# Designs tried in a protein design run: designed miniproteins, single chains, continued (2). Part 34

Each design is a single chain, and the fold is of that chain. pLDDT is the mean over its residues in the fold that is shown.

## One batch from the design tools (miniprotein)

Design m5147
Fold by ESMFold2-Fast:
Structure m5147 (fold): chain A 74 residues (1-74)
Amino acid sequence: MKDAEEQKVLKEIADIAEYLYELGASAEEIVDAVRGLAEDSKSKKALEVAEKAEEMYKAGASAQDIVDYIKAQV
């Protein structure tokens, strides 16, 4: 994937993660949604971001910490 297309995918994932957080979604729900979007995108970088977000969730990170991490990847 070209850098511009990868950045677009990462921004869409970040925007959706933030939107779900504002709706009161749990860290688990946000991680599940991000994983689904990354899998649908078939972007290796998006999948790596989703994998790291899941690791953060398993380590006890808050929904806010996970969203902040994802936003930092754009």
Scores: mean pLDDT 83

Design m5148
Fold by ESMFold2-Fast:
Structure m5148 (fold): chain A 81 residues (1-81)
Amino acid sequence: SLAAFVARALADLEAHPEARLARLTARFKEASKEPERLRELAANTELTETQREEIEAILAGDYERAAELALAGEREALRAL
């Protein structure tokens, strides 16, 4: 069921938060090498407040903050399913 899938996905997300956070941080550090692409995405896409703060954190070089926001957004998206 969808509920069982969401519960398992959330449990997996919570089981290894430090490893997931580290992977997101590394990924956002790579994304920051193309800041114009991130600025275009922010300008031309309807973003939630959390998604906007995430992009702003990446552009500011705060990759750890961006990773935390992305993880929080993933939890919220899974709970909404």
Scores: mean pLDDT 75

Design m5149
Fold by ESMFold2-Fast:
Structure m5149 (fold): chain A 67 residues (1-67)
Amino acid sequence: KEELYKRIAEELSPIHKEVNEKLTPEQRKEFVEKTKELVRKAIESGTQEAVDEAIKEIKKFLEELKK
């Protein structure tokens, strides 16, 4: 349970810097809302697979916001 939370935090820490430096305020708000939803669902499932999928989706969404 706590291990899944820690893994998400560690994987998202580099992304946090990019989000703060490269996204507009509007894109940043959209990213934060999407990330909260995906992280919540992954933690509620309690599986490593769901955590890995959430991280993948978060990274994909960040790339889409850059376009």
Scores: mean pLDDT 76

Design m5150
Fold by ESMFold2-Fast:
Structure m5150 (fold): chain A 74 residues (1-74)
Amino acid sequence: AAVEAAIARARAIGDGAVTGIRLEQKPSAIRAIEEAAIRTLTKIGNDTSPEVQAAADEEAARVRATAEEQIRAL
């Protein structure tokens, strides 16, 4: 239950950040969303099991890739 809840939270943070990034038109705003999401995901991963760490790392990679793609598309 606790591990499942932490994985669900990491996924929700990733989904929110990806959605927010895709709506932004300024590199500084995109980077601000990326940095905030990465900080939260790192904290989730560091305080939990290997499964939660893996989920947080996966979501962090997705957020970074989305930010880079959105900035490139501007």
Scores: mean pLDDT 86

Design m5151
Fold by ESMFold2-Fast:
Structure m5151 (fold): chain A 91 residues (1-91)
Amino acid sequence: SAALEALERAIALAREVGAPEAALAALERARALVREGLASGDLIAVSDAVSEELARARAHTDDPAVLAALGEAGRRLAAESGAPSPAELVA
């Protein structure tokens, strides 16, 4: 899953830069939710919850590389689940 791979990359980067535990906890919950959605075959059912966890991670970090990785994970999730991306909702 492209969404799962992007989330795992974001987690690795967040750990590398020493992101706060609150950000890491949110990312781990997002990863668990994506795994649940993949196992059930319904990523749409978990997409809102994953987006909320990505928003929590974003609120707890100032690192631009981590923020970019979070944006990539959200975009990959939207593409894979068929849900509209946050960027499309502001257009």
Scores: mean pLDDT 79

Design m5152
Fold by ESMFold2-Fast:
Structure m5152 (fold): chain A 95 residues (1-95)
Amino acid sequence: SVEELLEKLEELVKKFKEAAKAGDWEKANEILEEIDKLLEQLADQGYFQDPEVRKRVLLLMAEIHEVLAEHSEDPEVREAFLAQAERARRLAEEL
């Protein structure tokens, strides 16, 4: 079900944040690959046509970009991730 896929996505985002905080970027990158596959599955099944699904995904993607920004030493890369996070949160507010 879509709820089971969204719950799995939320758990993967939680694990990504934990790996990033621990400095385990090998594990964090593996989790990002799992997130990408799950997002492709959601898209392929047409679930992004549901505004509630889009809102939840956008907010989770914002959290990922905020974590990537926090761990970026390059100011331009940091600003790019923060801009993507802000855009995702703004789009979610419009749903």
Scores: mean pLDDT 89

Design m5153
Fold by ESMFold2-Fast:
Structure m5153 (fold): chain A 65 residues (1-65)
Amino acid sequence: SKLEEVEKIREDFLARLKELGVTPEELAIAQEQLDKIFEAVKKGSLTVEEAKKLVDEMLKRIEER
């Protein structure tokens, strides 16, 4: 289901952020962006595939800092 796919994307992303040792501020911003992306998936404005791509782009930006 879409909910299970979204939950796995969330879990994988948060696990990676913990490995990177991000600040509380970066974590809060990332959580807000995740919530916005997944709300768009629930509303049908984004596909799960598009959400995964956006999450991967967010992770890349954090890793490049």
Scores: mean pLDDT 79

Design m5154
Fold by ESMFold2-Fast:
Structure m5154 (fold): chain A 77 residues (1-77)
Amino acid sequence: SSEYEELLKRIRELIERAERLVREARERNAPEEFIRELESLLREGKHLLEVLEETKDVEAAQKELDRLEKKLRELES
C-alpha cells in the first residue's frame, strides 16, 4: 500500500536526519544532554521502523512518527 511505503520512507528520512544531527552535534561539542536527546530520538526512530516492518500497523506508526517528527523539530529549534 502507498501509505505503508510513504511511512517507511518518512521513518528512514527521520533516521537519516537524526544520525546526521548526532554526528554534527558531537563534532561541534554540543551539550551532552542535547546529544542524548538526539540519540534517544534516533533509537526510537529505528525501533519504529522495525515495529512497522513487523506489524504493518500503519495507524500506530503514523501517530508515533508524528510525535517523533515534532520532537525533532523542537530539538532543531
Scores: mean pLDDT 88

Design m5155
Fold by ESMFold2-Fast:
Structure m5155 (fold): chain A 68 residues (1-68)
Amino acid sequence: MERQRQIEQAVDDVIQHLQDIMPSYNEEEQKVIEKTIEELRKLREKGAGPEEIVKLVQRMTKEINKLR
């Protein structure tokens, strides 16, 4: 039960942070961030482990770096 709450909180915190920073990025980067937010919402619904959250954020960072 504690792990489920930590995962939900971590996902919510990451989504909030991504929404806050998104306007500072260009259109292509915003598309990557939006896709990441949708995938994070799916993880929250399924109660996936913290490793999946880390993987999604790392993938987002790599995709944004490729656009620079």
Scores: mean pLDDT 77

Design m5156
Fold by ESMFold2-Fast:
Structure m5156 (fold): chain A 99 residues (1-99)
Amino acid sequence: SAATRFTEEVIEALRAAGPSEDVEALIELLRAAPNDPAAFAAALEAVGRAAGHPGAAEVGRLVGQAFVDGHRNSRSLEEMEAEVERRLRALREERAKAR
């Protein structure tokens, strides 16, 4: 449940950044690996970098790092989801200040 909801929310955020083949490839990878935090994190970082879009690359990095950190500390997927939401909120606040 939490993994599915999280995946859908990330897909929604990526679509808001603008449709592209790189975004669709990321969506496919997210659907394929939602229950493996390490594979999920690696996929997000790789596709984010390949997309060359500043927003997608930074989101991929933050989400991937939150999953790696959570897995390392034996956190649940729900706890990792909360950490992702916190980091994305901080990124949005920072961008709002930067114009």
Scores: mean pLDDT 61

Design m5157
Fold by ESMFold2-Fast:
Structure m5157 (fold): chain A 84 residues (1-84)
Amino acid sequence: ASPAQAMQAGVALAWIEENIDKMSPEEQAELEAARPTLEAIAASNPAAAEAGRAAYREGEKVAKEKGKEAGERALLERMQAAAA
């Protein structure tokens, strides 16, 4: 997988870890089915995957303080900074 794909997998895994307990049993099963593929992509570039997890955490922090759109921008800015 590319570094960008590993970073996106890191974001997705962090989101799953934070939100899976809030989802329906059917949604949880779908997310658990996707998890091994995301983990394999993340494992191909652990540094990029961790950058994705960090970007997700920053986006969540900003979303709590300034709302969803600001959080989404913070996530994207952090990912772009990690890709440079």
Scores: mean pLDDT 83

Design m5158
Fold by ESMFold2-Fast:
Structure m5158 (fold): chain A 63 residues (1-63)
Amino acid sequence: SDRELREQVFSLAMEGRFDEAVETLGRIRDPEYREQARAFLLSWLPHLDPETAARVRAGLDAL
């Protein structure tokens, strides 16, 4: 479900698996759950290394 995909995005991000988190976010169809997952990943950007932050930003922008 979209709720479970959102929870998976949170779990992947907490594990440092940001590329997989962005991919999983792209699978969410419900706009509210998608926005919640997107907002969560965006909140992490200031805390990531520049290369990882750039990849996450690019991945989110491509969706």
Scores: mean pLDDT 85

Design m5159
Fold by ESMFold2-Fast:
Structure m5159 (fold): chain A 74 residues (1-74)
Amino acid sequence: MLEELRRRLLELPGVDEEQAEVAVRATEAAISLKDVLPERVLRQLILRELLEAGLDEETARRATELAMEAIRRA
């Protein structure tokens, strides 16, 4: 699941391997919190990490939605 997420993230324009790794790690952390935090808070935490990793706003939003799908499947 996380390996598939990493692969899909690398297909996004402008995402490098380091940024994909940040997104995967943020998603893994969010999965551990999914039963204690609302989805809106998980989404904000992931989006913030991706923006801080240097992703532009549009790409960060798309990457966040891929991460949220992985969280829902976990």
Scores: mean pLDDT 82

Design m5160
Fold by ESMFold2-Fast:
Structure m5160 (fold): chain A 74 residues (1-74)
Amino acid sequence: EELDKLIKELQEKYKKMIELRKEGETNNPDNLAYRKRLEEARRQAVLSDPATREDFLKAIEEEKKRQEEIEKLA
C-alpha cells in the first residue's frame, strides 16, 4: 500500500524529468540556458579526470585571487 504510493510519486517525478530532458534536446544551440548546461557538463567532465583536475583548480584559484584584488581596489 505505502509502496504503491511511493511508486506513483516516482513515476510522476520521472515523467517531469523526461519532459525537461526533451525540452533541453529541442533547444537551439544558441539558447543561453542550453549553452550554460553544456558548459556545466564539460566542467564536470574536466573535474572527473585526475590529469586535468589540478590544472582546472589552479585556474579557479587564480581567477578568485584576481577577483579579490579587483574588489580590494574598488
Scores: mean pLDDT 63

Design m5161
Fold by ESMFold2-Fast:
Structure m5161 (fold): chain A 98 residues (1-98)
Amino acid sequence: EEEERLQREADEVISLAEKARNLAKKTYEIAKSGGDLEKAEQYLKEAENVLSEALERGGRVIERTTPERAQRISDVLGEAAKELYKAQEALEKRKKEM
């Protein structure tokens, strides 16, 4: 059933967005605490790659799914993007201070 496929695709996009958000948060915490910056850069790069995939897949699902599911996907992607931007700024600032 097409609806069941769209539900699975939406759930996968949400999972990717949450993974990107969690990696971005880890990057932010390391940048703020003064931990391993090389590890922070690795987490940031992975977060950027995962969010890029989530945005591409999410865009395709949003056009084909219910308004309620489209809104949920958009919200989760938006939250992940905000956390990624925050992590990028924190890491860049930390590098300038060291």
Scores: mean pLDDT 86

Design m5162
Fold by ESMFold2-Fast:
Structure m5162 (fold): chain A 86 residues (1-86)
Amino acid sequence: ADYNAEHGDSYQRAQAVGEYADQGDSKKALEVLKKAIKVSGYPLQVQRAVKSLLGKVSVEQLEELLKTIQDSGVKKAIEKVIEEER
């Protein structure tokens, strides 16, 4: 997980998000998700990573992520996941 979080491609980083979330480390999962968003260019992988965090992180933490995202496709994917959780 640590190697994929720091050195992996967008897919590997998205996988690491799920692994940290399953371990209960929501803070580290969010940090890896932020890195995946910045590098990814793959909105679907980011959407899957966000879904893996549902019930493990707060909607407020996900809304904070939206404020840092410039890619409109990634932003819309995360907004859709947040709406589905509400």
Scores: mean pLDDT 68

Design m5163
Fold by ESMFold2-Fast:
Structure m5163 (fold): chain A 100 residues (1-100)
Amino acid sequence: MEQIRADVRTLVAGFRDLAKELSPALQAQVLAFMDRLLALVDSGAPTVAQVDALKAQLVALTRAAMAEAVKRDDIMLLARITVLSGGLLFELDRLKKLVE
């Protein structure tokens, strides 16, 4: 539990930093999502359904961010989005297994 919380906080911080390079509308969506994700992880009692909903939202959000990076030919931004989103999905899968 503590390790998952620590890893999620680190990945969220990376995504918040990355969000500054996105369009204002997508930046707002990323920041709002990261706030919801931290609130769920910090609650100490997330449900499987809540984790699955956040995973679905994360996938949709990262697809939008990746589309912006591709449109701008920003390979470094695309790589950062890929690594951070993959890391968050991995940690959410670990969290789901602990709360099932």
Scores: mean pLDDT 84

Design m5164
Fold by ESMFold2-Fast:
Structure m5164 (fold): chain A 60 residues (1-60)
Amino acid sequence: MSLVEQAHELAEQMTTASAAEAEARAARIRELLAQSPLSPAVKARYEAAVDAAVAGARAA
């Protein structure tokens, strides 16, 4: 799988994760994004989505 595909799968898993699991997956997604040859705008969008998913998990 590409790094982008792995980041997408981890983001999907965060919707069903506990807060602790969501934070762990967020850290992994950020690692994959750092290694990915994506434009800054695309990286910013994924970062915002990851932050929102973690906040949602923590609020639940």
Scores: mean pLDDT 70

Design m5165
Fold by ESMFold2-Fast:
Structure m5165 (fold): chain A 70 residues (1-70)
Amino acid sequence: SSLMEGLKQVAEDVIDDIKSRSKSNEEFVKQANEELKRILSLLRSNFGLTDEQLNEIESYYNKLLEEKLA
């Protein structure tokens, strides 16, 4: 859906932003994980996303995070 495509783009922008301002991989991973928790809470409470939709966004975010560490 257009919503899920938009959320995946937000995930890419968030990961890129955190990576660009992180001085180490440890800092990057810590900040990325903290922001993911915030995003998932917001999407659940304010946008009413299903567990399946939340899992899709979380999986995509973690894939991007792993790719930036390679």
Scores: mean pLDDT 87

Design m5166
Fold by ESMFold2-Fast:
Structure m5166 (fold): chain A 86 residues (1-86)
Amino acid sequence: QEELQRRREESQQILEEANNLYNNAKNIGKKAEKENKKLAAITYKGTARKLESLAEELRRLGDEEGAKIAEKYAEEMRKNAKKLEE
């Protein structure tokens, strides 16, 4: 029971970190896009990689829903980066 509770708390914390990374990158990236497209693209790509790593951790902890949320966040970040590079 304690082990299951610890894994649940750990996955919840990782998901909160993913949500914070996504929202922060969205706000910073949107501001950077106007001033420096290269910096914005780098920020989006870096955030996407981190979100992908968090999704992998969530999947290993058995949080499939959390992993899918983090993966969707990563996809959006990668799309934002590609749009700036094209």
Scores: mean pLDDT 83

Design m5167
Fold by ESMFold2-Fast:
Structure m5167 (fold): chain A 87 residues (1-87)
Amino acid sequence: APLSPAEVAERLMAGMRRLEPVYRRLRAAIAEADPELAAQASARADQLETEFLNFASDRSATPEQLEAAVDRTIAELEALIAELEAA
């Protein structure tokens, strides 16, 4: 059976709570970065957020698949932070 709207919202909120500290660090890194790198990182972060929100809305996804998606998104955001901090 598909997830209820409340269950989809709960999954989204749980994922966003794990992602929020990483997004906060990314925003800080973007503020200190070269404008060209900052623009590229912002565009990639927007892409990652859109992909995660689309996945979190998939009512056929398992809890394990959702956790894997959060972990992958965190890893991608951490890579962006490292790229900005290395520049």
Scores: mean pLDDT 79

Design m5168
Fold by ESMFold2-Fast:
Structure m5168 (fold): chain A 80 residues (1-80)
Amino acid sequence: MEEERRRRERGVRALDEEIDTANKAIDSYTEKAQKYRDEAIKNPEKREELQKKADEYNSLIEQAQKVRDVAEARRRELEA
């Protein structure tokens, strides 16, 4: 019979990995969004197209942030 504490410890470890993965995704998407915004400044004729690509990465950042926030909330419940 496995103790509840050991199940919670495994859950915390899995959530830590999920949070780390989400943070790496946020960093990657943030860098790409910034790159497209910088390119839009340098190329005014393509500004709308490049800004739209930046907005797409901003949407991906929001999704990754939601995943992180849910995982962090679940992690707090397991620690409490």
Scores: mean pLDDT 82

Design m5169
Fold by ESMFold2-Fast:
Structure m5169 (fold): chain A 95 residues (1-95)
Amino acid sequence: MMSVEQELQRVETLAEKAKRDGTLGAHLVFKSAVYTFMELASRELSDEERKELARRLVELGKEAGVDVAGFAQSVLDNSTDPRLRELAQIMLEFA
């Protein structure tokens, strides 16, 4: 079982790699890691902690050159998990 802190460090490392490499593959790996982290965080964090996390994920995505708004919209369109949808909506507000 991965901790929220360990997964955040992984997402930050992948954001740096995505920014450096600029490839579709690196962007997809980063988006996949963000989604996995969102699933974990939606179950483990308070409402206020989720808002701060959403802001941090948007900042990391923007720095990596990833379409954060499109990613968050995709989560809203494809996920039935109300906690993931809430986090994605907050991300859209910061994008």
Scores: mean pLDDT 74

Design m5170
Fold by ESMFold2-Fast:
Structure m5170 (fold): chain A 107 residues (1-107)
Amino acid sequence: GRVTVSGGGTVAEGGTATVTGTVSGADVAGVALALTGAGMGGHGAYNGAAAPGSSPRVTGTVDAAAGTGTLTISGLTKADTGAVGGVGVDADGRAVPGGSVAPVTVV
């Protein structure tokens, strides 16, 4: 299986960025999805919950039946500029490779 990430883009300060991860492949049915912002101050979402240490501005969702999840960051600052990657986690806790990253640029 692979994780493809989309969304983000160029967003004004104070705005909201949403990144969507999509898991593909039969081996990833019911898999937990991790979305992590590289360079974005430790923001992330794991299996539909904000990652430990994330700002209260961070929310996540997961739809295991659809193989999708989101990472949403509100109240953006220029320090939130970075890229979001995705990794799936299979039933044994093993990482499923990410395919793409979604850049987030705060202007």
Scores: mean pLDDT 68

Design m5171
Fold by ESMFold2-Fast:
Structure m5171 (fold): chain A 56 residues (1-56)
Amino acid sequence: SISSLQQHLQALLSQSRQQLQQAVAAGQIDASLADQIHDGVTALVQAMMNHIQRKL
């Protein structure tokens, strides 16, 4: 269902944010780069959600 997909995408977004923060803490990536990646992922998720909603 669309509601299930929406919940799944939100969960993936939260997981992505947590993984990026862990990578920063481990010294694998800069905080600035992590923020940029998170912004890009957030924008993609929002675009996908809007596209799916519009198709209904």
Scores: mean pLDDT 79

Design m5172
Fold by ESMFold2-Fast:
Structure m5172 (fold): chain A 58 residues (1-58)
Amino acid sequence: SPEEEAARLLAQLYKRARTPEERKKVNELSNKFHDALLNGDVERVEEIAREMKRLLEE
């Protein structure tokens, strides 16, 4: 599901975050993901997953 993919990508970003700036970005994405889940906004979850995927490819 999009929610499971986003959660998996978020976990990978947490593992890669080493600097305070990187940790702040991951926390911002975590907050956006949590809000999208609470609102049942599947389209927003997919957008957040695409952003996380982009960051993992850097």
Scores: mean pLDDT 84

Design m5173
Fold by ESMFold2-Fast:
Structure m5173 (fold): chain A 55 residues (1-55)
Amino acid sequence: MTHEDAVRLLREHGIEEKSGAVNAVMLGLRAGDVEKGLEEARKAVKIADERERKE
């Protein structure tokens, strides 16, 4: 439920620590749905990476 818990979950699952990913996991933790938070975090990183690749 803290920012540190979200960052740790991202690192444990190999997801890059980006602001969008951290926010997604924090929302999932607050809602009690960690799996959904992690899925949204992965999507946020993929979208950011795709934008960086094209720009």
Scores: mean pLDDT 74

Design m5174
Fold by ESMFold2-Fast:
Structure m5174 (fold): chain A 85 residues (1-85)
Amino acid sequence: SHMEELKERAEKLIKELEERYPDLPVVTTARLLLAQKDYEGALVLAESALEAIEKIGEKTRENLLQINSEANSRYAKKLNEKKKG
């Protein structure tokens, strides 16, 4: 059930991001992780993308590289924190 809940949450968030930011490369990467059954990785990357969008702002849809870089940086930090538990 925990893995199914992670999968459903990741699928929902990634679909919302694909609809709003279709040209954002990190969203394509999150979709690939989901296809590889890395549901936790997919969810963490999608959440990192949202945090990057919130920090940089909606106007920066045109500056996709900045959003993508920030999302990937946040994702790496979150993965490192999980490895310390």
Scores: mean pLDDT 80

Design m5175
Fold by ESMFold2-Fast:
Structure m5175 (fold): chain A 84 residues (1-84)
Amino acid sequence: MEEDRERLRELLKELEENLDNEEKVRKLAEEIKRLAEGIRDRELLSETLFGLSVLSTKASKLGLDKSSEILQKTADWLGQRIER
């Protein structure tokens, strides 16, 4: 759905802007997980997984290890969901 796609893009953008705020990253990751549970579009889920993995790598390069770990765990969870 276009609405789900737009919301996920918004959440990924907020994550990128708040990578140094661990608490905000946790809350945004939880919201992405909640939305993903209702989404059946595998293309959209794959795009979201890719975005999370990119942001995890970016956080790691910036020395934001906790944010990187949260984002990688979220991406791993989403990958498991896509396989099921």
Scores: mean pLDDT 84

Design m5176
Fold by ESMFold2-Fast:
Order: structure tokens, then sequence, then C-alpha cells
Structure m5176 (fold): chain A 57 residues (1-57)
């Protein structure tokens, strides 16, 4: 489904881009982007695993 693909790419791209800057990633986490990651987690658990590991590090 094209709509689901666009949503997933948008959410997946956000944490990846912000991850390069720890300060920005920390601010994004504080803003409550965790709910967006939950959507990806249910749709693509393999990608979610890598994102969660990066955020926990």
Amino acid sequence: DAANEIKRQAVATLPHVWRDDPAVARVADRLGLEDDLRGVRMADPEQEGDLVAAMEA
C-alpha cells in the first residue's frame, strides 16, 4: 500500500537523520517521537530492532 510505504519511510528517515547528531536525537526523543517508532515497529520489526538499538546506545 503506497500510503503505508510513505508513512514508514518518513518515520524511518527521521531517526536515521537525527541519529548522526546526539544532541538533536536527544531533543527529538524528548519531543515524543517514540509513538512514530511504534508504528514502524509493528509494520517492520527488523528495521525497528536496529533503530531501537541505536536509540538505546
Scores: mean pLDDT 52

Design m5177
Fold by ESMFold2-Fast:
Structure m5177 (fold): chain A 79 residues (1-79)
Amino acid sequence: SPLEEKKERLVELLEQARRRRETERMSPDEQEALDEVERLIDDVRKTVETLEQWVKEGRRLSPLLQEIREKLKEIAEEE
């Protein structure tokens, strides 16, 4: 289903982010954002709300985290 395909893409993006963290190529802000997403991943809506709040507070997301946020929003809209 389209929802399952979006969830699979989210998993791929999260794996890409984890690999980037392991190679020490992530900024501290990006690492903190990824840690928060991983803590809340079982609650897509709360994860979206947390990332939206971070953006409102002036924190900028990397392109990879922006893709993760967009997929989370798409998943939340279908649930």
Scores: mean pLDDT 74

Design m5178
Fold by ESMFold2-Fast:
Structure m5178 (fold): chain A 60 residues (1-60)
Amino acid sequence: SMMRQQKLQQAMEILRKGVENGEIDKAIEKIKTELGLSDSIVENLLNTIQGLFKIREEMG
């Protein structure tokens, strides 16, 4: 659904900023509290964001 896609986009943006700023724990807490995402979804999104950072490093 469009609402699930919007929540995932918000969560990815929050996690991306958390990874960039070294505040991963705060980003995880924010998406759990504000977006109501499960631990498994949070872990999968975090792994995706970390993977994208690695690809970006390899391309630059």
Scores: mean pLDDT 78

Design m5179
Fold by ESMFold2-Fast:
Structure m5179 (fold): chain A 100 residues (1-100)
Amino acid sequence: EEELADRVVEALEAGPQAVRDLLSRANTPERFALIAARSVLSTAELPEDEVKELIEKTADEMPEQAERNKRVLEVKDDPEGLRSLLREAALQGIKAAEKL
């Protein structure tokens, strides 16, 4: 759900204590959302050259991961674009949890 994705992004922006508070009351969807969004944040922290190498290495075996990493490069220096990508990743995590 959109409200849950927004709460995950807000917790990541607010810092470690907010993430801990979210995790203390988190069910499976919240945990999957947080893992997905955190993965995007970790990739955005890498230098551009390292992200490009990850894209090249994953393009054939993990095409969805490569496409996500390409989008991280596009929004790396755009806070609004990065926030939008984090929200999208959180929503994908929630949907993945619902299929389990």
Scores: mean pLDDT 76

Design m5180
Fold by ESMFold2-Fast:
Structure m5180 (fold): chain A 65 residues (1-65)
Amino acid sequence: TTVESKRLSEVVPAERADEAVAALRAASSPTRVGNSTVTLSDVSATPAADGKRAVVSATLTRTTP
């Protein structure tokens, strides 16, 4: 069994951070890709100090038997 994890991050306008988090959480259902299962977890948004931007992050995990 092989497990691969990648951290994803993107800078978005602060007013769109909740929308981006909701979209990623909607995509978090386990998805089969061939014999592998892909999942998205640890979805969060962190406001930037200026209040105008946020960093949205998630962990993408692929598990192959």
Scores: mean pLDDT 78

Design m5181
Fold by ESMFold2-Fast:
Structure m5181 (fold): chain A 69 residues (1-69)
Amino acid sequence: SAALRAIIREELRRILGLDDVRAEVAAHELTAFIEAHRDLSEEELRALLRQAGASEGVIEAAVRAYRRT
């Protein structure tokens, strides 16, 4: 979803201070990951992202975007 990607990009810029280009690349990957796992609860999504090696800032950006969609 373009809307989910835009929200993730905004949260990554806000939380991690990424520039637009880096935020867009990260948002693309996170959007695909979240859309593949839309059946998970917020806590299950957090746990899966941690297992995948995501930083706490990336996890917070993803979860905040997930709550907004």
Scores: mean pLDDT 79

Design m5182
Fold by ESMFold2-Fast:
Structure m5182 (fold): chain A 97 residues (1-97)
Amino acid sequence: MEAERYREEAVRLYREAVRAALEGRDEEALALFRRAVEAARRAAELEGLDEEEVREEIERLIEEGKKETDEAKRQEYNERALVLRLALEGEAALAAY
């Protein structure tokens, strides 16, 4: 699905942004976060999700992540929830963590 491609891009850009921030490259990190937000919003648009559906999916992913015992899968749930929060809240989603 085309929406899946944009979700994967958002996760990739988010990971690059986190790495840049940890290395003290704050301006590059912010630029990457903004690109992640754009990709996340495009994915949500293509999926036809309204704001309430996005909120429900975020809650579901967070709850499933807490139940998951596999570290890599738990990280995947957290990243997917972050992508949806980026779509819903934009850059403000990062400040909420």
Scores: mean pLDDT 76

